# Designs tried in a protein design run: designed miniproteins, single chains, continued (4). Part 71

Each design is a single chain, and the fold is of that chain. pLDDT is the mean over its residues in the fold that is shown.

## One batch from the design tools (miniprotein)

Design m14621
Fold by ESMFold2-Fast:
Structure m14621 (fold): chain A 66 residues (1-66)
Amino acid sequence: MREELIKKGEEHLKLGQEALKKGDYIAAMRHYLEASRYYDEAGELEKGKQARELAVEAGKKAAEKL
C-alpha cells in the first residue's frame, strides 16, 4: 500500500514537471498538490512538503500570467 502511494506521488510529480515545461502553471500546481497528498498518505511527509512548495511556486507563476 505505501509503495503504491509513493509511486502515484512520483507519477503526479512527473506530470507537474511536464506541465511546467508546457507553461501550464495551473496544471502543474494541481499535479504537485496531488503528489503532496499521496506522499503525505504514504508517510513521506518531507516529500509531501517539497511537492506543496512546488505547487505554491507554480501557483504564483500562474497568477503572474493573469
Scores: mean pLDDT 84

Design m14622
Fold by ESMFold2-Fast:
Structure m14622 (fold): chain A 80 residues (1-80)
Amino acid sequence: SVAEKLFKETVEEVKKLLEEAKKTPDLEEQKKLAEKALELLELTKEYLEKLAGEEAKEQLKELEKLEEEVKKFLEEKEKS
């Protein structure tokens, strides 16, 4: 399904962006990568919410967990 493909691609990209953010020593680059991940998550969540299917419900929970991880990373960097 389009929802399944979009979910998979978003999860892979967000994890890649967060991994790159954790590896870079540049604080500004860390923030930019994490912000890009949050933007991608927000767009995908909006799309999946409109579909309102059982598949989308499970996918939304997974994206919310990733969003929380990215937000915690950003919050920690803002305090550093």
Scores: mean pLDDT 81

Design m14623
Fold by ESMFold2-Fast:
Structure m14623 (fold): chain A 95 residues (1-95)
Amino acid sequence: SRRERFEEALRRMEELVRQMRDPSLSLEERLELIQEIQDILVELFDGELITSPEEARAAGRRLGLSDEEIERLVELVEEVLRIQQEVYQELLEKR
């Protein structure tokens, strides 16, 4: 079902975020994990790019997700964007 696909996708993304918290990962490895999460989001939302928490809320509502499922998605997107910003800042500082 659509709900089962969403739950599976969400679990996969949460696992990838957990992996990104490993301090032994290179910047390149962290970027690869971010890309994998973005690929999952694109597949989940039929090619729609999710680049903000607001876009995640809108997409979740269109899919008919519950408020609780939308909250989980938004929290995940916020965490991914935070990690991405930290990675990009580190790349700029090491240039």
Scores: mean pLDDT 81

Design m14624
Fold by ESMFold2-Fast:
Structure m14624 (fold): chain A 69 residues (1-69)
Amino acid sequence: MEEEYEKAREALERVRQSPARRLEFDPSTPIADFAAGTAKFTARVLEDGRVIEEFEVHSAAFARAADEL
């Protein structure tokens, strides 16, 4: 959990700091499972269309990181 939280927080900070960066998620994860915090998906940080970071995360850990923005 904490490792996932830290990766998510770092990824969100990177995206926040540059308009050339964005987050991509695996779209196969059902929205209902995402909302429940039980979904696990792959997140990628892109910079100018290139993947600079890739990690797996549970939606609960990602939501916690996003709440700190």
Scores: mean pLDDT 70

Design m14625
Fold by ESMFold2-Fast:
Formats: sequence, structure tokens, C-alpha cells
Structure m14625 (fold): chain A 57 residues (1-57)
Amino acid sequence: GAETEALVAEARAVLEEALRAGRISEEQAKRLTASLDRAAEISPVAVRAALAELRKL
């Protein structure tokens, strides 16, 4: 739904910024993206939890 799509877009932006800033490696980025995609298949709550963890990077 729209909420899940918006949260995924925000999480991807945070992930891309962390990668660009050198806070994570390309391999870590791939693993985190896979985890985010899995969360998106579960619920918006799972995506919010993933986003909160990504914001700690």
C-alpha cells in the first residue's frame, strides 16, 4: 500500500546516503536492501522497524 511504499522509499534514501557517506560497504548495502525488501512483504510495521535501525547508521 501507499504507506509501505513511502516508508520503503525513505528507508532506501537513508541506506543510499549511508553508503555514499562510507558508513556501510557495498556488501552491507546489499544485505540491508534484501532485509528491507523482506520487511516490505511483511508489513508497514516491519518497514518502520527496519528504517529505525538504518537511521542508527
Scores: mean pLDDT 84

Design m14626
Fold by ESMFold2-Fast:
Structure m14626 (fold): chain A 58 residues (1-58)
Amino acid sequence: MYEKKTIETDNPLEKAKEIAEKLKEHGDVYIEYKGDEARVTFIDKKTNKVIEITVKAK
């Protein structure tokens, strides 16, 4: 199952890093940077659910 989320924040790169560090305990985490945006892809170890989180400037 695949889920997409978007988060808007004043510090996208810092927020993406924070999210990735929290999620890495629960599965595989990948971060892609594109300008002022970051995309965090999380694959849950237990369910194999894929969550894509786009973190962008507010």
Scores: mean pLDDT 79

Design m14628
Fold by ESMFold2-Fast:
Structure m14628 (fold): chain A 90 residues (1-90)
Amino acid sequence: AAPRRLTDEEIDALAERLKTAVMRVYVETGDKEEAKKIGEMALDTVVARVAPEDQERVREAGQKAIDEALKEYETLSPEEVRARVDAALA
């Protein structure tokens, strides 16, 4: 059976989950490079499990989410980052 195609909303939700996971690793380790590495490994796992037609779209959205997490959240306090991670995982 062909894998189910993902909607734009489902791809955005996957990207948000990846962004949250990257921020969680960054907060816990203090290591931006480790957070990026873990995020990219998680993205590879997700891409392998989606329909071939969605693989490039998911990879592009996921890589953007990783890059945005590391850059945008550098301006937030550690407490604000933790609160966002906790809210997203609730």
Scores: mean pLDDT 76

Design m14629
Fold by ESMFold2-Fast:
Structure m14629 (fold): chain A 68 residues (1-68)
Amino acid sequence: MTVPTPEQEERLREEALIQAALIELAEERGLEISEAAREALAPYRPEVTERHRERAEELLREAEEEER
């Protein structure tokens, strides 16, 4: 079984927090997010900080711009 290194674990956690913030922002904007994605990221939502929300806002903006 492949065990992630401490650096990989920290990176995966950071990515999960950004994704949790992205779901929060997407819901706020009325975008559809799958229930499975909400459930998978629910444990990370209380740990989301302003930094993660800022990064998520940038990602959501880029995605919306690309769809236009």
Scores: mean pLDDT 75

Design m14630
Fold by ESMFold2-Fast:
Structure m14630 (fold): chain A 64 residues (1-64)
Amino acid sequence: MSPREELVKRLEELLSRETDPILRGTLSGLIEAVRKETDPEEIERLGTEIDAIERLQQQRRLEE
């Protein structure tokens, strides 16, 4: 699987677990951004943003 496809898969998994409509909108936007992006450096930057969202979601699970 390409790095882009892996990021889309991760975003879809995050979206399936998210209940906040604003964050769901953000995740949907990131999926579209990743799908349209061809620059490897920008894909790496998007991966960093996804990592931050995963850490935030994991932190919320530790509190709940």
Scores: mean pLDDT 76

Design m14631
Fold by ESMFold2-Fast:
Structure m14631 (fold): chain A 88 residues (1-88)
Amino acid sequence: GLMERARKLFEQGREAVEKAIEEAAKRKDIGFLLALADVAEERGEYELAKKAYEKAIEVLEELAKESDQSDSFKTQIDYVKEKLKEIE
């Protein structure tokens, strides 16, 4: 699953994770951005977790503007913002 893919990238090193965050953001892959952030937190890599959460918020805000499901996206955005606040 997404968590397993994220853990494998951390085994490859910081640059692989940073590239994966940027690529996931370009693909608007929220699930993978959140998996990368969760694994970063598990590993104490708070700078990478922050970057992944910030990219997830940016993508979610773009999707919310284009969607009639704004309430669902707002709930996800609020959740990710709370996570980001906890690691800042």
Scores: mean pLDDT 82

Design m14632
Fold by ESMFold2-Fast:
Structure m14632 (fold): chain A 65 residues (1-65)
Amino acid sequence: MEELKKLFEKYDKDGDGVLDGKELEAFYNDPEFKDLDKSDFGDRLDAADEDGDLVLDFEEFKKML
C-alpha cells in the first residue's frame, strides 16, 4: 500500500487527509497509475462531477482500488 499512500499524499496538497473530486479526477487520469483497476473509481468520479461533492479519505480511497 505504499504506492497508494504516496499517491494520496501527492494529490492531498493541503494535508487534510481527504481528496476532493478534482484531485480524484487528476489521479484517475495519471498515466503512472494506469495499471490499477479504476472501473469503480471512474463511475464514482462521473457521479461526483454532477454534484461536485465527492470527498474520500485515505481508507475509502484504498477500498476503491
Scores: mean pLDDT 67

Design m14634
Fold by ESMFold2-Fast:
Structure m14634 (fold): chain A 60 residues (1-60)
Amino acid sequence: SEELQKVLEAKKKFEEALEKLVKAIEDPNATDEEIKKKQEELEKARKEAEEAYKKFEEAQ
């Protein structure tokens, strides 16, 4: 279903954002500003995943 595809897309974006945040935290050259931006990206991806999942549940 389209709703399921959106959930899978959102999950992939969330996983990619999490990997970027972990890499930034582990990078000794990363600035606090760069880490904050990756945290903001992760939060956006989390909200997108929650919204996609809600729409998927509503379609059932």
Scores: mean pLDDT 84

Design m14635
Fold by ESMFold2-Fast:
Structure m14635 (fold): chain A 102 residues (1-102)
Amino acid sequence: MEEKLKEAIEHLKKGNRALRQGNYEEAVKHYEKALELFKEALGEDSPLTARAYLNLGIAYLKLGDKEKAVEYFEKALEILRKTDPNSSDIKIAEYYLKKAKE
């Protein structure tokens, strides 16, 4: 379980690097792997699982897939409001969700 968490965090970091470099498809692949590993290690209802959903939403928004971005942002918000209602990730997700819908 701890080994999966370390691998998930490494993929999250690689995704963040790819996103900063404009490599959005590479960012998606890393965030999808991070999401899979966080779900296996922590379950669906975890702030770290929600962060992977949030980052996937941002990457899909950058790729121009607004519909997928909305789905991922809504999933991140659902989890965060339930598990960590004071998280700054909520404000980030709400900002990007509004941007994706308009």
Scores: mean pLDDT 89

Design m14636
Fold by ESMFold2-Fast:
Structure m14636 (fold): chain A 50 residues (1-50)
Amino acid sequence: TQQLLEQIKQALKNKDYDTALKLLQQLLGRNDIYFSDEQRQDLLNRLLQQ
């Protein structure tokens, strides 16, 4: 959901990468949310650029 994306962005803004990764896992594993492989890699790359 959009709320999960907002929480991920907020966690990244706060340098809380552990929370951001956990939220991303929830986002990627949810049936009500889907991302293309390109979008998934983009999000993961941003989280891994710590």
Scores: mean pLDDT 65

Design m14637
Fold by ESMFold2-Fast:
Structure m14637 (fold): chain A 59 residues (1-59)
Amino acid sequence: VAEALALLAEGRPEEAARAAREALARDPADRAARAVLVHALRLLGRTEEARELADELLA
């Protein structure tokens, strides 16, 4: 998750989304990785995917 967050800070949302998905593949309950993925998807304009993932995070 730290790598994915750093990629977001560098303005690299595609790579951040990839790193976050890798973290979620190892631990689907990783809320930090899910939050990073939501941010990356919003920056990429994939608003529907970001919203669905954010709703799951809030549950």
Scores: mean pLDDT 75

Design m14638
Fold by ESMFold2-Fast:
Structure m14638 (fold): chain A 62 residues (1-62)
Amino acid sequence: GARSGRTLGGAARADLLAAGASEEAAEEVYRTVYELGKQGASDEELARAAERLSREALARTG
């Protein structure tokens, strides 16, 4: 749900910023995960999305 999307997206954003990703990339990952949560994605789906999107953002940064 939305709360899980906010929590998981927020954690992914913080981890991305700590790893040297841009604030724009980190915010985009947060926004995407939060929107999926608002649309009714499960906690498992949100965690998988956060991991995949974070990996993609880091690959573009490094």
Scores: mean pLDDT 82

Design m14639
Fold by ESMFold2-Fast:
Structure m14639 (fold): chain A 88 residues (1-88)
Amino acid sequence: KTVRVSLLIKASKSVANLKVGDKVKVEFGDRVFDGTVAEVLSDTIIDILIEVPESELPKLPKAGDKVTITLPNGEKIEGTVLGVRVLP
């Protein structure tokens, strides 16, 4: 029923202080996803894991969509989705 999804996101500002395992929120449209940082690829590119019901897959952001990321300290930053991958 629940699937893990990787969201590769380019942040509008530096996220170099994020670490693998940090908890973030990803807002897209009217939805808020609880995410965990899986990888910090650069100062502005992060991979975030979310868990969603399989039925929600068509409603996830797509490459090019804008999202709002809430960092562990409560700061909100904008991001652009670069890719979405459903994990086994």
Scores: mean pLDDT 83

Design m14640
Fold by ESMFold2-Fast:
Structure m14640 (fold): chain A 100 residues (1-100)
Amino acid sequence: GALVEEAERLVEEARRLMEKALELARKAAELAAEGKHEEARELLREAERLVEEARRLYERAVELYREAGREELAREVELEAGIQEGLYLIWVGITELLMK
């Protein structure tokens, strides 16, 4: 139905934003390892903005799946969002460790 189709579109957009955020976070870790701390922090700030946007899209998708009676899909999206944010935080931790 329309709610499920909209939720699927939001999940795909959130995934795209998270993939970009994770790539920026990985690049930040590489820059930090090279001693380029200011550039690394700038990339983490950009990545954080993308993570915040992805979080809002995931939350909206969960709401739409629940409105459509698709509780199992809603839970899968919540799990995915949690895993993606966890991976991002690992890269943030690595970057901060490399920056002293």
Scores: mean pLDDT 90

Design m14641
Fold by ESMFold2-Fast:
Structure m14641 (fold): chain A 62 residues (1-62)
Amino acid sequence: MVLPKEELEEMRKKNIEGDLDAGIEALAKELGLSEEFVEKWKEALRNKDKETLAKLMEEMAK
């Protein structure tokens, strides 16, 4: 295929499902979390980094 239009549509749908990022930002605003914390949380979720997620959850508890 010289122009995979279907692949472009799939990428667009994944971007719409990126409302998860919006949810994280809303929660961070309620909890007063830093922009740095939010960015690390998003990266950890995308990379399925259990170690970073555990550390971030512990920071939220403080």
Scores: mean pLDDT 66

Design m14642
Fold by ESMFold2-Fast:
Structure m14642 (fold): chain A 62 residues (1-62)
Amino acid sequence: MEEIDYKQAAADLYTAMGNLLLEKGDIDGAIEDYRKAIELDPSNTVARENLKKAEELKKEKE
């Protein structure tokens, strides 16, 4: 069985959870989930883009 399938699925789940947290205003939680998604699947462009967005939002809030 392909290990990559599990990592991609897990990365997608972390990305979705990060999106949900970001929508609820939990920027720090979103950043952590996006970073975990990228760690599991470095080619996950959605997680990478959303991480940058969340980091920018955190900078503005600070």
Scores: mean pLDDT 79

Design m14643
Fold by ESMFold2-Fast:
Structure m14643 (fold): chain A 107 residues (1-107)
Amino acid sequence: MEEEKEKEEKEEKERKVKLMETIDELLLELEELAKELGKKEETKVLRNALLGPDEELTKEYLEKIEDEELREKVKELAERIAEALRNEDLERLRELMKEAIEYLKKK
């Protein structure tokens, strides 16, 4: 009984550690992007998605984005990031963040 419990607790801990490390890495990338591009509202939407999306806060940040195309793209990316986070899909989360950074650098 104790060996099975220790294995399950270890696997859960390792999964949580990897998730937290991935979130920390992505938060640092967003901070760098905000410093480089000055796109504070866009990076706040993405940060909110990574930390557990608050719908009211997301709406507030999105309303501050005047470019409709940029606003819709950031909204879509935030929704996909939140879904990847719920599914604990770390590879998808990294891919979506890379897409977001590349998109924001082009606009």
Scores: mean pLDDT 77

Design m14644
Fold by ESMFold2-Fast:
Structure m14644 (fold): chain A 64 residues (1-64)
Amino acid sequence: SKERRLQEIVEETRRRLESGEQSPEEAIREARERLERELPDLPERVKEGLYHQLELLAEEARAA
């Protein structure tokens, strides 16, 4: 399902940020590219919410 794919992308991004193997900027870039590639038909409001969530995760990683 699309919901499961969304959860997988967010969770994978969180793990990449926690590992420190990628910069927060790189992890967010990959997550956004994956969202556009795998879920291109997402409503705009859902995309906005996801981008906001990803930015919060990146901010949290940068603050650590």
Scores: mean pLDDT 78

Design m14645
Fold by ESMFold2-Fast:
Structure m14645 (fold): chain A 59 residues (1-59)
Amino acid sequence: SRMTELRREYARERAESESLSVEEQIERLRRMAERAKRAGDERLAAALESQIRTLERLS
């Protein structure tokens, strides 16, 4: 399903982004959250927004 593919994409991108700067990680997460909202995955979008807030505290 679209949601299943989106979640797999998110997991892959998250693992790949761990070596990026905090600012780059925030930008990636924002794009993923936008895709999750468009796909109707509100739970995933909320989780991504929580991660963004955590990283913003490190900036």
Scores: mean pLDDT 75

Design m14646
Fold by ESMFold2-Fast:
Structure m14646 (fold): chain A 64 residues (1-64)
Amino acid sequence: DKEEEEILSYLKKVSTNVLSEEEQKDLLDLLEDALKKIKELRAKHITVEELKKYIDDTIKVYLE
């Protein structure tokens, strides 16, 4: 699914820019679980743009 690949690529880009390597591993350990939730949200017709905003907001909370 191209949309899933886009979201994962976006998450990796954002994590690489703002998170340390150790923090990236912790985030990636949760990525597969989050992917299932992303698929469920996509089935509810959530847009890729809305998911990117959710990722941005989640990373902001994580860094605080």
Scores: mean pLDDT 66

Design m14647
Fold by ESMFold2-Fast:
Structure m14647 (fold): chain A 62 residues (1-62)
Amino acid sequence: SEAERQKRLEEDVAERKRINELLAGDPESQALARQHIEERFARSVKEYEELRKKAIEEGKLV
């Protein structure tokens, strides 16, 4: 159900915050982790845009 999915997302968010608190004692590792997350996010956005362009091109071949 959507309610169960929502609850799982809230639990995931709480767990992520807990992990961040554990890593707070090591700011260098925290900064490195944030950098990697940002890089992966940028890559995912680029991949999504490329996939969208390809789908549009395939549609025009019909």
Scores: mean pLDDT 68

Design m14648
Fold by ESMFold2-Fast:
Structure m14648 (fold): chain A 84 residues (1-84)
Amino acid sequence: VSEEEREELLEKAREVAREDVRLAAENPEEARAALERADEEAAAAGIDPRVAELAREGLRAALEGDLERAQEAAERLAELVAEA
């Protein structure tokens, strides 16, 4: 992954986190359903537990309306994906 590609991933991660926070505020039940699906899908797909944990943290922060935590989790997830 190039430096430019990494910057794009981080920017996209921040945008996704902002969108998740707004959507969770609008439809908290949908956000909770997404969190539950993420856990089940990660387990079924054999996704790296570290990736799954960061995704859960991001969704939980979004559901709580904590934009800073959601962005931090999304950035960590993007960094982990960029290293792969």
Scores: mean pLDDT 74

Design m14649
Fold by ESMFold2-Fast:
Structure m14649 (fold): chain A 71 residues (1-71)
Amino acid sequence: TVEEILARLPEVVARDLAENEVSPEVAAKLRAAAASKSPEEFLDKALEAARALGASEEELADLEARIAALK
């Protein structure tokens, strides 16, 4: 469900923030994307925010695949 996707994103963001030094602005963008309840807007915002955070291409592909699988 969308709620499950939202719950996963904050967990991934928290892990990335703990391992990487990122600005509060980037963290806020990721949290905003995770809080979105619109699948289309959520996916686009989440991927853009993850790229801004410096997520790897593998992490981005995994997030996209998981979101698509839960539709």
Scores: mean pLDDT 57

Design m14650
Fold by ESMFold2-Fast:
Structure m14650 (fold): chain A 61 residues (1-61)
Amino acid sequence: SMMEEERLRRVADFVARRVAAGQEVTPADIARELGISRATASRLARAAAESGLVNRAVNAL
């Protein structure tokens, strides 16, 4: 859905910014930033990694 795509982009952007700043990102950090549960944050982070979004951000460093 559009809402899921929007949340995935927000997760990917958040991770990319934190990694670019030399910081670790955990599901708890994502949950706090987006105002979602840690379980949802973990699922979205995994989905972003599987789509290459998170790996793309990490490899940019």
Scores: mean pLDDT 71

Design m14651
Fold by ESMFold2-Fast:
Structure m14651 (fold): chain A 67 residues (1-67)
Amino acid sequence: AKELLEKALEALRAGDVETAIRLLEEALKVTKDPEVQKALKGAIEALRQGNVPAAEAGILDALELLE
């Protein structure tokens, strides 16, 4: 999960929103923690709405929960 989130952040910072969404959806499939799942679902929804800063915040929150 953590490696997928780090790659999603890298893709998002490179402007590749499609790749970031794909990586976040893959992270959701392998994550069983409800708190992390909530953060990832929020990040995916933010990206679908074009809110990149909110999505980055959600990914960072999910990474903090995994550390």
Scores: mean pLDDT 81

Design m14652
Fold by ESMFold2-Fast:
Structure m14652 (fold): chain A 82 residues (1-82)
Amino acid sequence: MLEESKSKAPQLKGGKAVISSYELDGKLVVVVLLTNEDGTLTKYTLTFPKEVPIEKAIEEAKKLVLEKNPNAEITVLETPDL
């Protein structure tokens, strides 16, 4: 039952952080998904006024990641504007 039960495990070694940003109701939302040393995932959501430039918001998110895990590999995802 359910073909969706196929297992596919990515490499869970070391810290990995994915930073994504999007606009929600005129605000800039930055989401950080951080993989901890034990393989658990922690999600941080940062909200900025639209007046804050996206590069500044991303830098704040990167700083947060490096404060939590200095060895994290950071990937920034760009959202296309609609």
Scores: mean pLDDT 69

Design m14653
Fold by ESMFold2-Fast:
Structure m14653 (fold): chain A 71 residues (1-71)
Amino acid sequence: EYEELIKKYEEQIKKGTGRDRSEAYFNLGLAYKKQGKYLEAADAYGQALVTDPSYRREEVVENFLEANSKI
């Protein structure tokens, strides 16, 4: 269930910093995207970018732009 994945990533965000937190935000965005929640996905991807701009930058940016295009 996507709800379990979202809860998992929210906990990782809460306890993580830097790269780990950015990774959790990116994964949270992917989970929202799979549910068609593009506003929530875009916000999560944006948070990943500001938390650690170097974490999988190209992939995070592409997903962020894609999610925004679906709103």
Scores: mean pLDDT 81

Design m14654
Fold by ESMFold2-Fast:
Structure m14654 (fold): chain A 66 residues (1-66)
Amino acid sequence: MPKPTDEEIEATFYHMLGVIYKKAGDLEAAIEAYEKALEKYKKSPQATEEEIEEIEREIERLRKEL
């Protein structure tokens, strides 16, 4: 298995931040973190289509809350 890329590490980090902000009720910060995670996942060769779609769905749900 190849080493994780910087993009994959950053994607995971921003995904975790998005979850934290969502649980804290900071929907704007959660959306920004998920959007950063999505950007990094799309650049990572290890990212699955399912992972990308899940984050896109979460962003859309949070935007409806605003």
Scores: mean pLDDT 78

Design m14655
Fold by ESMFold2-Fast:
Structure m14655 (fold): chain A 55 residues (1-55)
Amino acid sequence: GPMSEEELRRMLARAERLEGDGRVTALQRLLKDAEKYNAAPEILEEIRRALEEAR
């Protein structure tokens, strides 16, 4: 089902605790799911920033 902003922020925090390729993969999956479920622009930008920093 659709994720709330609170759930997306919890998932982002969990992904950021992973190291290396695991973090990148988790963030890519989270971004795809957030876009699919029409998340707020602010949380999408936070996920994109985290993904850029993980590269």
Scores: mean pLDDT 80

Design m14656
Fold by ESMFold2-Fast:
Structure m14656 (fold): chain A 76 residues (1-76)
Amino acid sequence: MENEQKLAEFFRAYAEAVSKGDLETARKKAKELGMEKVFELLDRINKLRNDPNATKEQIKKAIEEYRKEVEKLVKE
């Protein structure tokens, strides 16, 4: 499915950009593939994980929202 392929391509580009310290490239790729919301949700999860005041439940909720968005793209 087209969205499934785009999501896989985005994750590959995101992993490469993170390893190189170039999140701007990942953001551009997300926009190109229509994965901007997925990128924003990943960024939010990473910020919560680095926040010493964030609770386990807040992180779980953010991850669940991310999973729902990914599932919607893959299955719809």
Scores: mean pLDDT 78

Design m14657
Fold by ESMFold2-Fast:
Structure m14657 (fold): chain A 77 residues (1-77)
Amino acid sequence: MGETDPKTRAMALTYLGRGYRDQGDYEKAIELYKEAIELDPDYYKAWENLSRAYTRQGKDEEAEEYEKKAEEIRKKK
């Protein structure tokens, strides 16, 4: 079938989220990063970008939690 792999879609959504971040739309970027994590929770870069977006919004507690998730996933690879 012509459907894209969930892992490839998670990567594409993470790159799209970066585009919104570059435009200053952190709320949309966060939405896209969360969608990427739903598709591939092992894609640590989505967690890392989610953490950074929360830091930019001043939500340091949430940012720290997501950064720890990214680190745990990265260590398993």
Scores: mean pLDDT 80

Design m14658
Fold by ESMFold2-Fast:
Parts: sequence; C-alpha cells; structure tokens
Structure m14658 (fold): chain A 77 residues (1-77)
Amino acid sequence: GREKGEELEKKGKEAYREKDYETAAQHFEAAGELYLKSGDYEKAAESFRNAGRAYEKAGDLDKAAELYQRAIELEAK
C-alpha cells in the first residue's frame, strides 16, 4: 500500500523532471490509486493532482480534468 505508493510517486517525480509527462502521469495515477485503497485520502488527492498536471503537460486534457476532479472529491471527504 503506502510504501508502494511512495515509490510510484518518486518515479513520477523523476519522469516529470525528465519531461516524460506521459510516464509521470501514469506513475502518479497509480500512486493515487494505492493511497486511495489504503485510506490515505490526503496523499491520494496530492497524487491525482500531480497526475492531472502531468496529463495536462502531455496534452491529455480530458484525463487531466478527470484526475483534478477526483482530487477535489477526495479533499471534500
């Protein structure tokens, strides 16, 4: 759960720094899903926001909007 989520977040941040935004988005989204399953809503929301930003940079605006909405819904819980 949490440790695997943290490793995926690190991989996402590394890919984002290297401007591999598609790979970064996939890692951040996977991290968010793992945090969500472990009940860590704060880290899940952060990871989905990071995924949304990475999808936006990759040009996938529909997916970015979806992940931003998921983050907002988790922050409301």
Scores: mean pLDDT 86

